# Designs tried in a protein design run: designed miniproteins, single chains, continued (3). Part 56

Each design is a single chain, and the fold is of that chain. pLDDT is the mean over its residues in the fold that is shown.

## One batch from the design tools (miniprotein)

Design m9937
Fold by ESMFold2-Fast:
Structure m9937 (fold): chain A 98 residues (1-98)
Amino acid sequence: SYELLPSEITLIEELKTEARTALADPSASSSTLYLLLEGLREAKSLVETANTDSTETRIGRTLSIIGHLEDIRLGEVVEVDESASSLRGQIESLLNSL
């Protein structure tokens, strides 16, 4: 069996920490919540498919997570069609599964 690399585990834990921080902040924007949700979806895929994914696919997932975290840190604003309440619920669900 192939285990997640220490760098992949560290990145996922960093993302989980950022997501928990955003959930604790009632002023967190829908943009921030959406970027965290997309990052958590990539993290879930990385955890579930690491043993079957190619190195290229795993690197792609890792870069996607890093990109979402950097966009949040830079204050990038994305258009979001979902409510903050919906995004928060989806983030909480993903955190509980990771």
Scores: mean pLDDT 84

Design m9938
Fold by ESMFold2-Fast:
Structure m9938 (fold): chain A 66 residues (1-66)
Amino acid sequence: SEAERRRAEEERERLAKAQKEAVAAGNPKYAVPDKYLSPEELAVAREIGRKLREIGEEFEKELKER
């Protein structure tokens, strides 16, 4: 299904971009939200940071494990 292929492609691009931005922001391990964000914004930022960290750790493990 082309829609599923397109979704997977866009998702991969967005995740790669978000991960690269987290690294560029000086947080190569995970995205860290600003301390003064609103509680709702903090919750969203934490979820994004957690996903970016999991993706980054998974890629790092794959590189190490051969």
Scores: mean pLDDT 64

Design m9939
Fold by ESMFold2-Fast:
Structure m9939 (fold): chain A 86 residues (1-86)
Amino acid sequence: MVAEKLEEEEKELAENEKSSTLESTLEAMERIAERYEKLAEEAEKKAKELAESDPELAKEYEKLAEIYKAYAEGLRFALEHLKKQL
């Protein structure tokens, strides 16, 4: 369970090369949703931090936060519907 760099490459290869079962696909979607949620939170924090010093850059981060949040919500919605049909 060591090797941060190898773990990331092995994860991408496993997702691409192994025939994904529906269960593996649902896990991948949930992981992606969690990633977008974290990215949205970080972008929102950055936007608030930059609001007074660089309002134009803050506006860009605010837009990124909204986009990432929308992606996460969309994935969560799809994931919940797929889980209910299983």
Scores: mean pLDDT 74

Design m9940
Fold by ESMFold2-Fast:
Structure m9940 (fold): chain A 76 residues (1-76)
Amino acid sequence: LEEKLRELEAKLRELSNELYLQHQIDVMEKKAEELKDKPEGEDLKLTVEFMRRYIETQKRKEELAKLLDELAKLLS
């Protein structure tokens, strides 16, 4: 039971961090739209795109790590 509580707490922390990051991306995207006619708006838009790609890459890495774990268990 204690182990399951620790797992839940860890997942909640990860979810909170992900929600915070997503919120920051949304704020920056809104700011980029407001500054669309300025160079700063272009920089913010590029930053938002990079952050979104980074999040996608992290999710893919986690999925690959799970697949590797399953493969290691099959080879054991």
Scores: mean pLDDT 74

Design m9941
Fold by ESMFold2-Fast:
Structure m9941 (fold): chain A 101 residues (1-101)
Amino acid sequence: SPAERLEEERRREGLIGTVELLIETVKKWIKNLEKGHKLTEKEIEAIRNSAKQLADFFRRQGADELAELVEQAAEAIINEDIEKLKEIKEKFEKLLEELTK
C-alpha cells in the first residue's frame, strides 16, 4: 500500500541521516585525536551514553550491525585508537552506500 511504502521510506531516510551524522562525528574525533586531544572523564561519559542510546535505536530498527559499529566506535574513541576509528569510518561509509538508492 502507499502507506507501507511511505513508512519504509521514512525509516530509510532516518537511518541514512543518522549514519551520515555518525560518519561526520567519527571524522571529527579522528582529527581531534590526531591533534593530541586528551579525553576528559566528562567526554568519556558523554560518548558512552550517546553510544548506548544510538545502539538501542539501531537495534529497535533491526540494524544490529550499525549498533555494533557504534559501540566499537565509542570504545575506539575512548581508547584513542585512530587506526580502528578509520576502519570503522570506512564500514559506516560502506553501509551508507548500501542504504542509499
Scores: mean pLDDT 86

Design m9942
Fold by ESMFold2-Fast:
Structure m9942 (fold): chain A 66 residues (1-66)
Amino acid sequence: SEREQAIEAAKKFTEEAAKRVEELTGIKAEASVEQVDENTLLGTIKAGDLEIKVEFNIDDLIEALK
């Protein structure tokens, strides 16, 4: 479904961002994506003491993937 594709896209974006943080910092970076409501995903990147959180709107991701 379009929703499943949007969720997978958010996961991939968060994982790629974590890889980039790891490359820039030399610190192991962990990525996770959580659905916090019907239209919102929360991506979290943790690298040492650094924590970055990014919110994705599922409907906006669906539109962007068309």
Scores: mean pLDDT 84

Design m9943
Fold by ESMFold2-Fast:
Structure m9943 (fold): chain A 85 residues (1-85)
Amino acid sequence: SEEKLAEIEKKLEEILEEAIEYIDKLDIPEEMKEKLKELLKRLAEKQKAYAEAKLAGDEKKVAELQKEIAKLQEELAKAVEEAKK
């Protein structure tokens, strides 16, 4: 299902674009905006890899990517909280 993968990729691109727009509207230092955008980009890349691995049935890679995604989500949440101070 290459078509399903393409659909997931398109949705992830839409989510990333909306998140970047949100960050650009925040009243925070440019340095913090750049950090948040970089974390979002890395998260999007890992989520694409996760979708691909899941479709391929690579259970080991899916498990590893789930851990990486969870760690990046935690880092992003902490960065967002710090930026809002």
Scores: mean pLDDT 80

Design m9944
Fold by ESMFold2-Fast:
Structure m9944 (fold): chain A 88 residues (1-88)
Amino acid sequence: GSANDATTITELAKKLGAEFAGMKDATINGRAVYEVTFKKGNKTLKIYIDRKTGDVLGYQVNDKQAVMATDGAVAKKDIINAIKETFG
């Protein structure tokens, strides 16, 4: 579930040497989300988590355009790849 996905993301980021840099409330495409930020050196990854479901709706690498799910949650494999590409 969403809680397991958030745990998997956090543990993978830590294994790659990234640190938790903060969490804030945000709105993306009319959806209330938590914006969770991880950093490693000059690399930043933001994860967008639906405040109602806990599903991962998208992510943003550095200052690039955010990648958002089209029909609910981002596939777990795409999130894992984004973390590895950003911090690995």
Scores: mean pLDDT 77

Design m9945
Fold by ESMFold2-Fast:
Structure m9945 (fold): chain A 67 residues (1-67)
Amino acid sequence: MEAGDAVLENGVGRLTLVVETPEGQRTVERTIEGENNAEVLRKAGEAAVAVERESGGPVYVVFRPAA
């Protein structure tokens, strides 16, 4: 998916998770790697679920292009 490649070049994406906790907003950054964009998106979803379980609050997922 070419349009997605600008965000997830070479199956590597920087995932920014914004978590709302009772103490305020917290930003968690993860580097996700996969063989293709579909694998990266799947792993990013799993990472977001893990962070949500850890924080107990709603998680907003933002993909940022590689620097």
Scores: mean pLDDT 62

Design m9946
Fold by ESMFold2-Fast:
Structure m9946 (fold): chain A 61 residues (1-61)
Amino acid sequence: SEIDQIIKQIDDQVDQLIKQTKQESLSLSPDKQKLLFEITEGMILIAESIKKHLKEQAQKK
């Protein structure tokens, strides 16, 4: 379905975000690494919320 395709694209973008965050963290102090990971986790939670909303909309009759 179209929604499944959008969810896959969100998953692919999240995977890229995680990889980029890990790469960027290598140049940072431990305290800044922790902050960067917390910000990235917040972005991932927003993406998961969007995916959940899309799945719920697809299930409505």
Scores: mean pLDDT 82

Design m9947
Fold by ESMFold2-Fast:
Structure m9947 (fold): chain A 95 residues (1-95)
Amino acid sequence: GAMEAELDALRARGEEAIKELEKTVDNYLKDDPELKERFKKQIERLRKQLDETYAAGREAIAAGDEEAVRKYMLDIDVLIAFVEILKTLVKLHAK
């Protein structure tokens, strides 16, 4: 249904945002291996959070819990916003 398509689109946007963060870390933190390793661990945690939130959203759709689905969609939007902030901070640090 519409909620499933919307959740799938949010998951895809989250994956793309994390992928761009990973590229930014690889490109901008070449000369800072300690900070690069810290960001790689954060990226692993963000991927796990996205996967777990998406799975919970899918379960909520199956249960007909529309309120829970909207809550998980918001959690993914917040995760995407956080990823964009981290990407900006990485670029600023490299100056």
Scores: mean pLDDT 89

Design m9948
Fold by ESMFold2-Fast:
Structure m9948 (fold): chain A 75 residues (1-75)
Amino acid sequence: SESKKAALLTATELFIIGAQIDIELGTPGAEKLARDYLLSIGASEEEAEKAVEALKNGDIKTAIEIARKALEKKL
């Protein structure tokens, strides 16, 4: 259902927000965890690399857009 799809997309967005905070705080393994998550939801290696670079630069909007598009292709 559209409601379930919206909930999954929201959960993904919340994960990306948390990943950005962990990267900004310098949490060990945060970049790898974010990359692995993006790959797990269907992002390509290039898309995952772009999203992680965006998070490292504080560009959370770009990372969320990449994550949402990857998940939408898988759903």
Scores: mean pLDDT 84

Design m9949
Fold by ESMFold2-Fast:
Structure m9949 (fold): chain A 57 residues (1-57)
Amino acid sequence: SPELRAVELFLEGKEDEALEVIRQLPELSPMHRALLERILAESTDPELQAKARELLA
């Protein structure tokens, strides 16, 4: 499942790859939305936050 794939990439510290998986999806699932919101709240990386914000918009 693309949902699980993105979560697994985040757990491995591959945040950029996880965001690319989410970006290629035709629709944003509630699980992916929650993950993006968590990045915005908890991440200290401004580039990662910018990518998450773009995908959430």
Scores: mean pLDDT 76

Design m9950
Fold by ESMFold2-Fast:
Structure m9950 (fold): chain A 81 residues (1-81)
Amino acid sequence: GVLYEINKAQQHLKEAKKKFEQGDLDGAQKHLEKAREYLKRARSLLPVVPKELQDIAQPRIDGLEQQIKELEEQVKKKQES
């Protein structure tokens, strides 16, 4: 369900942060790509779940999107350093 996809995106974002801290920029990028894939799945499920679940899931999806974008920018800056 949508919460499963969100939780998987959160797990991959956490692993991406860990890889970034280790200097593994390629590993960080791969986990960010997986996080985006799970968020895309979550968004695709959103229209067919109850409104109460949409109201919970939408802010979580938006928050994860923002964190993914921030880490992608950090990875890019580190690659240019």
Scores: mean pLDDT 87

Design m9951
Fold by ESMFold2-Fast:
Structure m9951 (fold): chain A 80 residues (1-80)
Amino acid sequence: MEEELERKIREQERRMEEALAAGLAEIEATSDPATVARAREAAEAVLEELKRLMREHRLVAETLAELEERAGDLVREELE
């Protein structure tokens, strides 16, 4: 379970990095260099904070996954 959650977190981080890179490339095409530099710094700061939050929430996500599995069991018990 935890290995799967860690893998999903890493993949989500990669997807966020890819989306950020694509967005910055579009901004670079349409904005002046000073605006691009400020946007890049702000985006990098946000990305770093999001990665930190995702790591901090790994344990919470693990607990939520356990609760979801337990809820499924309760539904099955009620249906019988």
Scores: mean pLDDT 64

Design m9952
Fold by ESMFold2-Fast:
Structure m9952 (fold): chain A 65 residues (1-65)
Amino acid sequence: SMMAKQEALKKLEEEARRLGIEVVKKEGNKIVLTPREDSYIQRMRAMALVEEARILGFEGELVLK
């Protein structure tokens, strides 16, 4: 269901916000995740969220500052 997919994405966005990771929706079901701080722990957290996004059927991408 498209609605279930959007609700799951909303929960992912809320978790990312809690972890200090920016989420930007792009055209074509792509989402970009950018941690506010470039640290090993933040990269691991962002990579986990990228994988969750991919499991949900989005094209997840990690972008570092």
Scores: mean pLDDT 80

Design m9953
Fold by ESMFold2-Fast:
Structure m9953 (fold): chain A 90 residues (1-90)
Amino acid sequence: SMELRERLDEIERELEELEKELEELEKEPKTKERILRLIGLILRLIGIRIELERLLEEAKRRGDEELVERVEELLKRAEELIKRGLELLK
């Protein structure tokens, strides 16, 4: 679906922006402000993951193998960014 593809484009752009924010936070000292920003970023990534899981179900229902593969790739990306964010909280 064109609408699904447009939403995936938006999610991809947001994941790119969140990755840049994560990279910037990795360079900052371990302050309370850094911790709060990391928590907010992780919560946003979890929200994206939940949305991607819903979009994956929709893509599978439609039998669109190209969309299924794209959603699975974005889902793996979101999971990796969540893991990186959680590691920075240690």
Scores: mean pLDDT 88

Design m9954
Fold by ESMFold2-Fast:
Structure m9954 (fold): chain A 107 residues (1-107)
Amino acid sequence: SALLRAAEAVRRGEVDDETEAVLESHREEVEATVREARRRLESEDAVKAIEYAEKYKETKDEAAKKKAEEYLKKAQEELAKLSEAEKEARRKALADAVAETLERLAA
């Protein structure tokens, strides 16, 4: 019930205190969903930036950090070329992915 109400609120872009509490209670699942959705919605360069950043977090390898920064810069340059409609479509897709995770947790 609370999960299904939170999912509807997220899809509508209307986040109240109850919705925020539900998201925080399921923070690990929400963060995993956001990470996976970004990997699907972003360019190859953005995905590589995430992968190298995760490698740096685990290994502390400075070469991985440098590669993460390089790919992040390329990804940011690509994002700057997107139309407002394309940016909005990506935001909606991310919201839908989070809502679907909350709906699955409610089942």
Scores: mean pLDDT 79

Design m9955
Fold by ESMFold2-Fast:
Structure m9955 (fold): chain A 89 residues (1-89)
Amino acid sequence: SMEELIQRARELGKKLGLEEEVDRFIEAVKSGNIDEAIRELARLLAKVFGVDEEEAYRQLRDIAKRFGLTPEDLLRLAVAALRHAVEKL
């Protein structure tokens, strides 16, 4: 469920010290604004993987358009990426 994904994202974000970025992303997802959700996810992923935020945004935007991703799909992607990052600690 969406509630389970939100809870998991918060737990993983806490382990990585990214609680604020995860919360901003979750609020964007709840708003239903796909462009805002992509922007906040790009910021989160840039901090997680040490990559450029603008490049992450452009790549995520392209993927989201190509596959018709919903805000909930972006939340699933965020959980997967955060989990992978925690496992590498």
Scores: mean pLDDT 88

Design m9956
Fold by ESMFold2-Fast:
Structure m9956 (fold): chain A 93 residues (1-93)
Amino acid sequence: DYERLARTLERLAEEVEKAAKAGDQLNVDIYVALAIITLTIGSLSARRQGDEEAYRILEEARDRVSKAHDAGDYQGVIEALREAAERLRELAA
């Protein structure tokens, strides 16, 4: 269910935002790692179901989250997660 996945990605974005505002690098790294795992599991599930559009959304989000985190761009991480959640909701509708 893409609605459930979207809610999970939004919660992860909120946790990254809170940790980043607090200067808590350890929790930023933990929530980014959880986001990458969540996106990876979601993309594999979408591929097994033959949902090419969901697969592309999730793989693009995973790449964007990874690159933003490597650059220290936590706003980029938050944006990538929120955009992926919105696009997944559009597929669920």
Scores: mean pLDDT 90

Design m9957
Fold by ESMFold2-Fast:
Structure m9957 (fold): chain A 84 residues (1-84)
Amino acid sequence: MTISMPVSGAQISRILRQAIATSSGDFQARARMALDYFRRSPDPAAIVDALNRRFAAQGIRRVSIGDLVSAFQRIAARHYVASR
């Protein structure tokens, strides 16, 4: 399943929930972590904006579930490093 750029917060939440419901194992765990990170963020709008800028810079016109999960993993990793 893919979504057209730009993505909205509602679309991100919907797609991550769908990924959790339709996947298993490691990918389901990664999708769940991405959704939890997004939902618990103090500024979800900043995350949405950062994702859209990243995908636009990469020339991505349609975002897959895998693209979205990978982008969240990279954003979460940056925040983890920055908090040290």
Scores: mean pLDDT 74

Design m9958
Fold by ESMFold2-Fast:
Structure m9958 (fold): chain A 74 residues (1-74)
Amino acid sequence: MISEDDLLFLPIAVLIALHKTHGVKPDKELLEKLEKKLNSLPEKDPQLLEALAEAYELAGDEERAKELREEARE
């Protein structure tokens, strides 16, 4: 059984891997869609929040990355 958190983690991990391997910056619009899905979950995985923060940082949105990391730290 795959959890909702696992389903969100995979696309985020792929975006980070594409940047590290091919230098492709994550699409901010796609990240915003993933964030909306994360916000619809009853409980947020801190590791998923940190992964999304890294993807936003790679996309050049340092402010949103910082906010997500603070959420992950409680």
Scores: mean pLDDT 74

Design m9959
Fold by ESMFold2-Fast:
Structure m9959 (fold): chain A 80 residues (1-80)
Amino acid sequence: SRFEELLAQTREQLRQTRAYLAGTLSPAAFAQAEAALREFEARLEAIANDTSLSEDEKVELLHQAVGELQRRLAEILARA
């Protein structure tokens, strides 16, 4: 489905982002980024497993969660 395709793509992008940040950031800055990434992964799992949500609602919430993660990572990078 559309949501399953986006979820798979998002998980792959997270893997690549984590690897990039691990090689780029200081240990302290990476620890902050890793906390944000883990919270985002937990949010993705919650959205994926919520049987009360329609596919359209899951897609919208996924996009909102991605936007929030991008904002948090930008703040961490600006302080690093």
Scores: mean pLDDT 88

Design m9960
Fold by ESMFold2-Fast:
Structure m9960 (fold): chain A 91 residues (1-91)
Amino acid sequence: MEEVEEAVRELLEKFGFSPEEVEAGVQGARDALTLSDDELTEKADELAATQPQRLVDAYAAGAAFAEYAKKYGLEKAKEFLEKALEDIKKK
């Protein structure tokens, strides 16, 4: 769990996310590992209604990273997050 949180923080910082957005991503990773899919969706929807899109994107990226790491391991999750963040940069 700590390795997942550290990797999310490092990657979001590398892609130029703010400290607030980085902490949102770390929270997304924690929530993905501790909440049900329904609870995670509800939290993401609440953030989308109240927070800037970039913070919502950071939260979603962290959550997706943690789920991917759980299924495929940390190294593949890092590759996945780098690709997802590159796609966000293009839009």
Scores: mean pLDDT 78

Design m9961
Fold by ESMFold2-Fast:
Structure m9961 (fold): chain A 79 residues (1-79)
Amino acid sequence: VDELLNEAIMKAQKAIDYAEAGDYEKAVEYAREALKLALEAKEKGDLEPVRVVAAALREMKSMGVTEVEPLLKEAERAL
């Protein structure tokens, strides 16, 4: 459980880092990986990774990465 949370946080942080660098393609790729891990943790009863990833996706959207909107809707639906 904690390993899925840590991995999701690491991938979400990389997504933000790539968004800050202007590499939106890699930012979206890492965001998808983070959400996948967070949804896996939810199936095991842990909602914390989904909350963390949803927050990161909102930050990326505010930075102009509008391509994360479908991922954010999926994360919010999972909460």
Scores: mean pLDDT 83

Design m9962
Fold by ESMFold2-Fast:
Structure m9962 (fold): chain A 99 residues (1-99)
Amino acid sequence: MLYKPSEEELKKSFEEMIKYGRERAKQAKTPEEAIRILSSVAGYIIKKMLDEGKISLEEAKKFVEELNKIIQDYENGKISVEEAIERAEKLLKELYEKS
């Protein structure tokens, strides 16, 4: 029998990963490093949500598109790295809170 984490355990794990990613991104010496950290955390959360059946593949694709838009706005100089982190964190929280 495979152990499956509870909804509470998943949400707590995601919040810890977001917090870790936020702290690391703030300490990044380059914009590219900050974006890599954000993408890694987001990818982990999205994959976990898909693996647990909490979101559909279509919903996951939509969230990835929204995250990529945040990253593009940052790369185009429309928003700061801090604003990009805040928008990404909010988007990821909406993703796992939906479960």
Scores: mean pLDDT 72

Design m9963
Fold by ESMFold2-Fast:
Structure m9963 (fold): chain A 90 residues (1-90)
Amino acid sequence: SSSVSMSFSNTMYNVGNDMSVDMMTDYNFSSNQVGYVLSSSFSDMGFNDYSDYYTPSDGVPPPPVTSTYNVVYDYVSTTVSSTVSTMMSS
């Protein structure tokens, strides 16, 4: 089942000890594929462990790889230590 509210589900990403990002995104069923691309993206950005950057919810797959990548990229390019939402107004 999919509703409009699912398109605006926030996902918290921890990209380091004191860094985190919230994002509005659509979830998909390709969690394995998203995980691999996410890991590759984090590695390319100089991150060593993607497990700290992605926390899945029970029964909820991770967001689409494009949205996840953009959120991480915007966070890395920004110096904020609080929640950042970059997907809503694109």
Scores: mean pLDDT 34

Design m9964
Fold by ESMFold2-Fast:
Structure m9964 (fold): chain A 94 residues (1-94)
Amino acid sequence: SLKDEIIEVVKKGVEEIVKAAKEGASDEELRKILNETARKIDELVRKYNASKSERDEAKRFVLELAGAVDYLIKTGDIEKFKEEVEKLIEKLKK
């Protein structure tokens, strides 16, 4: 489903962000991974010809994910970032 493929893309993007953060990647590099993840989500939304409601849900999810990445950049708290992303994924599954 659209949601299942979005979750897969997000899990891969988050794993890449976590790895990069542990390796001391710059703020710009972390944002680049976020932007690539958001681009892939947008491609899935178009591929599935998603409804306005589904597009709005995906857009909200991307904004919340961006907020989590901004928090990671400001604090360096990888464990808190992972916890917040897990909550966002669970919310999307509902």
Scores: mean pLDDT 86

Design m9965
Fold by ESMFold2-Fast:
Structure m9965 (fold): chain A 98 residues (1-98)
Amino acid sequence: SKIEKVKLWLKNLLEFLKSLSREEQLQFLKLTTSLSELPIFSTDPEKTLEMFLKLLETLSKTPDEKFFDVEYLVEETGIPKEVVEAFIEDLKKHFKIE
């Protein structure tokens, strides 16, 4: 049930972010996620934001047994492993998952 609650939170967050302007979405990413600390964010912040939004959508639909499977998520999304790992670690810290 904890993963089901996280998936619901991810769906609600994605819908909230879609209601914001692109500038507000970028500001959210910069202030709230470890993705903003990755080199790819300084190189292409728009692409990093698109990857973040895709991870929110993909993970909200991912089977529970694959929810923390970084290799599975990399294969499904084509997103670089470093971005997927940073996203998953942010989720684990936020929801206090071991």
Scores: mean pLDDT 85

Design m9966
Fold by ESMFold2-Fast:
Structure m9966 (fold): chain A 72 residues (1-72)
Amino acid sequence: MSVTFQDVLAALSKYTGTDTLGTFLRDELGLDDSWQALLLGELNRLAAASGQPPITLADLPADVYARLRAFL
């Protein structure tokens, strides 16, 4: 099953930081560890298009959804 970046953004709007982001996305969308590659790939694509700096895995803890909104 393919998950889109929009599906991830919709799930992240519900994320409150009570669990790890990977556990949350697995439970909400059925995503495995591949979510990291999908999320970083789309974020870096949007960052390049908007002239923003690239995002790294270290940027994905509790505030990731606030950072994602900056690319929209």
Scores: mean pLDDT 61

Design m9967
Fold by ESMFold2-Fast:
Structure m9967 (fold): chain A 85 residues (1-85)
Amino acid sequence: KVHTYLVTVTIKNTGDKPATVQLVLVNAETGEIVEVLAEATIAAGEEKTLTVTLTFEDGSPYEYRLVLVDPSAKVEITDIKAVEL
């Protein structure tokens, strides 16, 4: 009923300037950002991996989303994994 997930997101900065990204938990029904799970600043041309542990109940409307703090920055998600612990 209550599940714990290990979530791993790998992000590459494909732009020419530093990019700050936040991994957020969103309520999909309301669109509300519930929590900032992780934050990283990625230098131009670099790649970083964010790993977070998230616990929630079956039937939860929660989703993971990646948000750019500066919307003019350019990043690409190169890998995403979620495994139940």
Scores: mean pLDDT 79

Design m9968
Fold by ESMFold2-Fast:
Structure m9968 (fold): chain A 80 residues (1-80)
Amino acid sequence: MLAEQLRRDGERAIELLREAGAAEEKLEEIRRKVEEAVRHAEEAEKSSGEEKEKHLQLALQAAGEAQRLAAEALAEAAAA
């Protein structure tokens, strides 16, 4: 299930970033994007056709943004 996978992967990433010394503000920003991705994935599961495709695209977009923020947080933690 996409929503469950996104939530699990996001929670794991946030945990690893916290252990790496990422700032709490950055972790909160990442969490918001993960939650956005999960919401769209859940909507996709309740939808069909074009609506499902739209929500899947939005979920992947939000997940990609969370990944970018995670990379930034890790780089900042490594440099600080």
Scores: mean pLDDT 83

Design m9969
Fold by ESMFold2-Fast:
Structure m9969 (fold): chain A 94 residues (1-94)
Amino acid sequence: SAREKLEAVLEEMRRLAEEEPDPERRATTLATIDRVEALAGTLSDAQLAAVVELVERVRAWLASQGPQDPAAEAHLIAQLALSHMEHLLARAAA
């Protein structure tokens, strides 16, 4: 399911975020992942599927660019997921 795919991605992003040498940046990325996880409980299956599709497309694009810094990938993917989720929720509230 989209929820299971998102949960698997978030678990991977948490592990990659631990590679961040700056403790403040690491804490920020982990906090963003926590916010994404919390918001996932409020989204519909269709909204979750849209988030997963976006994340999968961006991760595929990153892989095509060559080796990535793990912490930078975790930060980018977490921020992307959060921003898109907040956008979907704002649209639903209107």
Scores: mean pLDDT 86

Design m9970
Fold by ESMFold2-Fast:
Structure m9970 (fold): chain A 105 residues (1-105)
Amino acid sequence: GEAVSILDKAKELVSQLLSTTDPNVVKEILSDLSNLLKTTTDPDVRNNIASLYLDAVDKLAESTTNPEILQIALDGVVNVLKTTTDPDIALKLIASTLKLLGNLL
């Protein structure tokens, strides 16, 4: 498949994540995004998905205190940490982690 197809899927998942009101759907979408990061081997595509994921997590952290959702989001942030080579993504990752931990504490 083309890189465009993977990025389009990631963008659609982020859009669905930000528009859904069902916690179970949120959990599923976060899991799907996390799996997409794990299975994507192209560094440029991976960095784009990671950036989209972190932006979505930041918005989610502002709207929810549900520990299960926050834990799944944190697991995804850990996957970004394992795959990122971009310093801008690393800075976003630190910010997202602190925001998620603040909501869990």
Scores: mean pLDDT 73

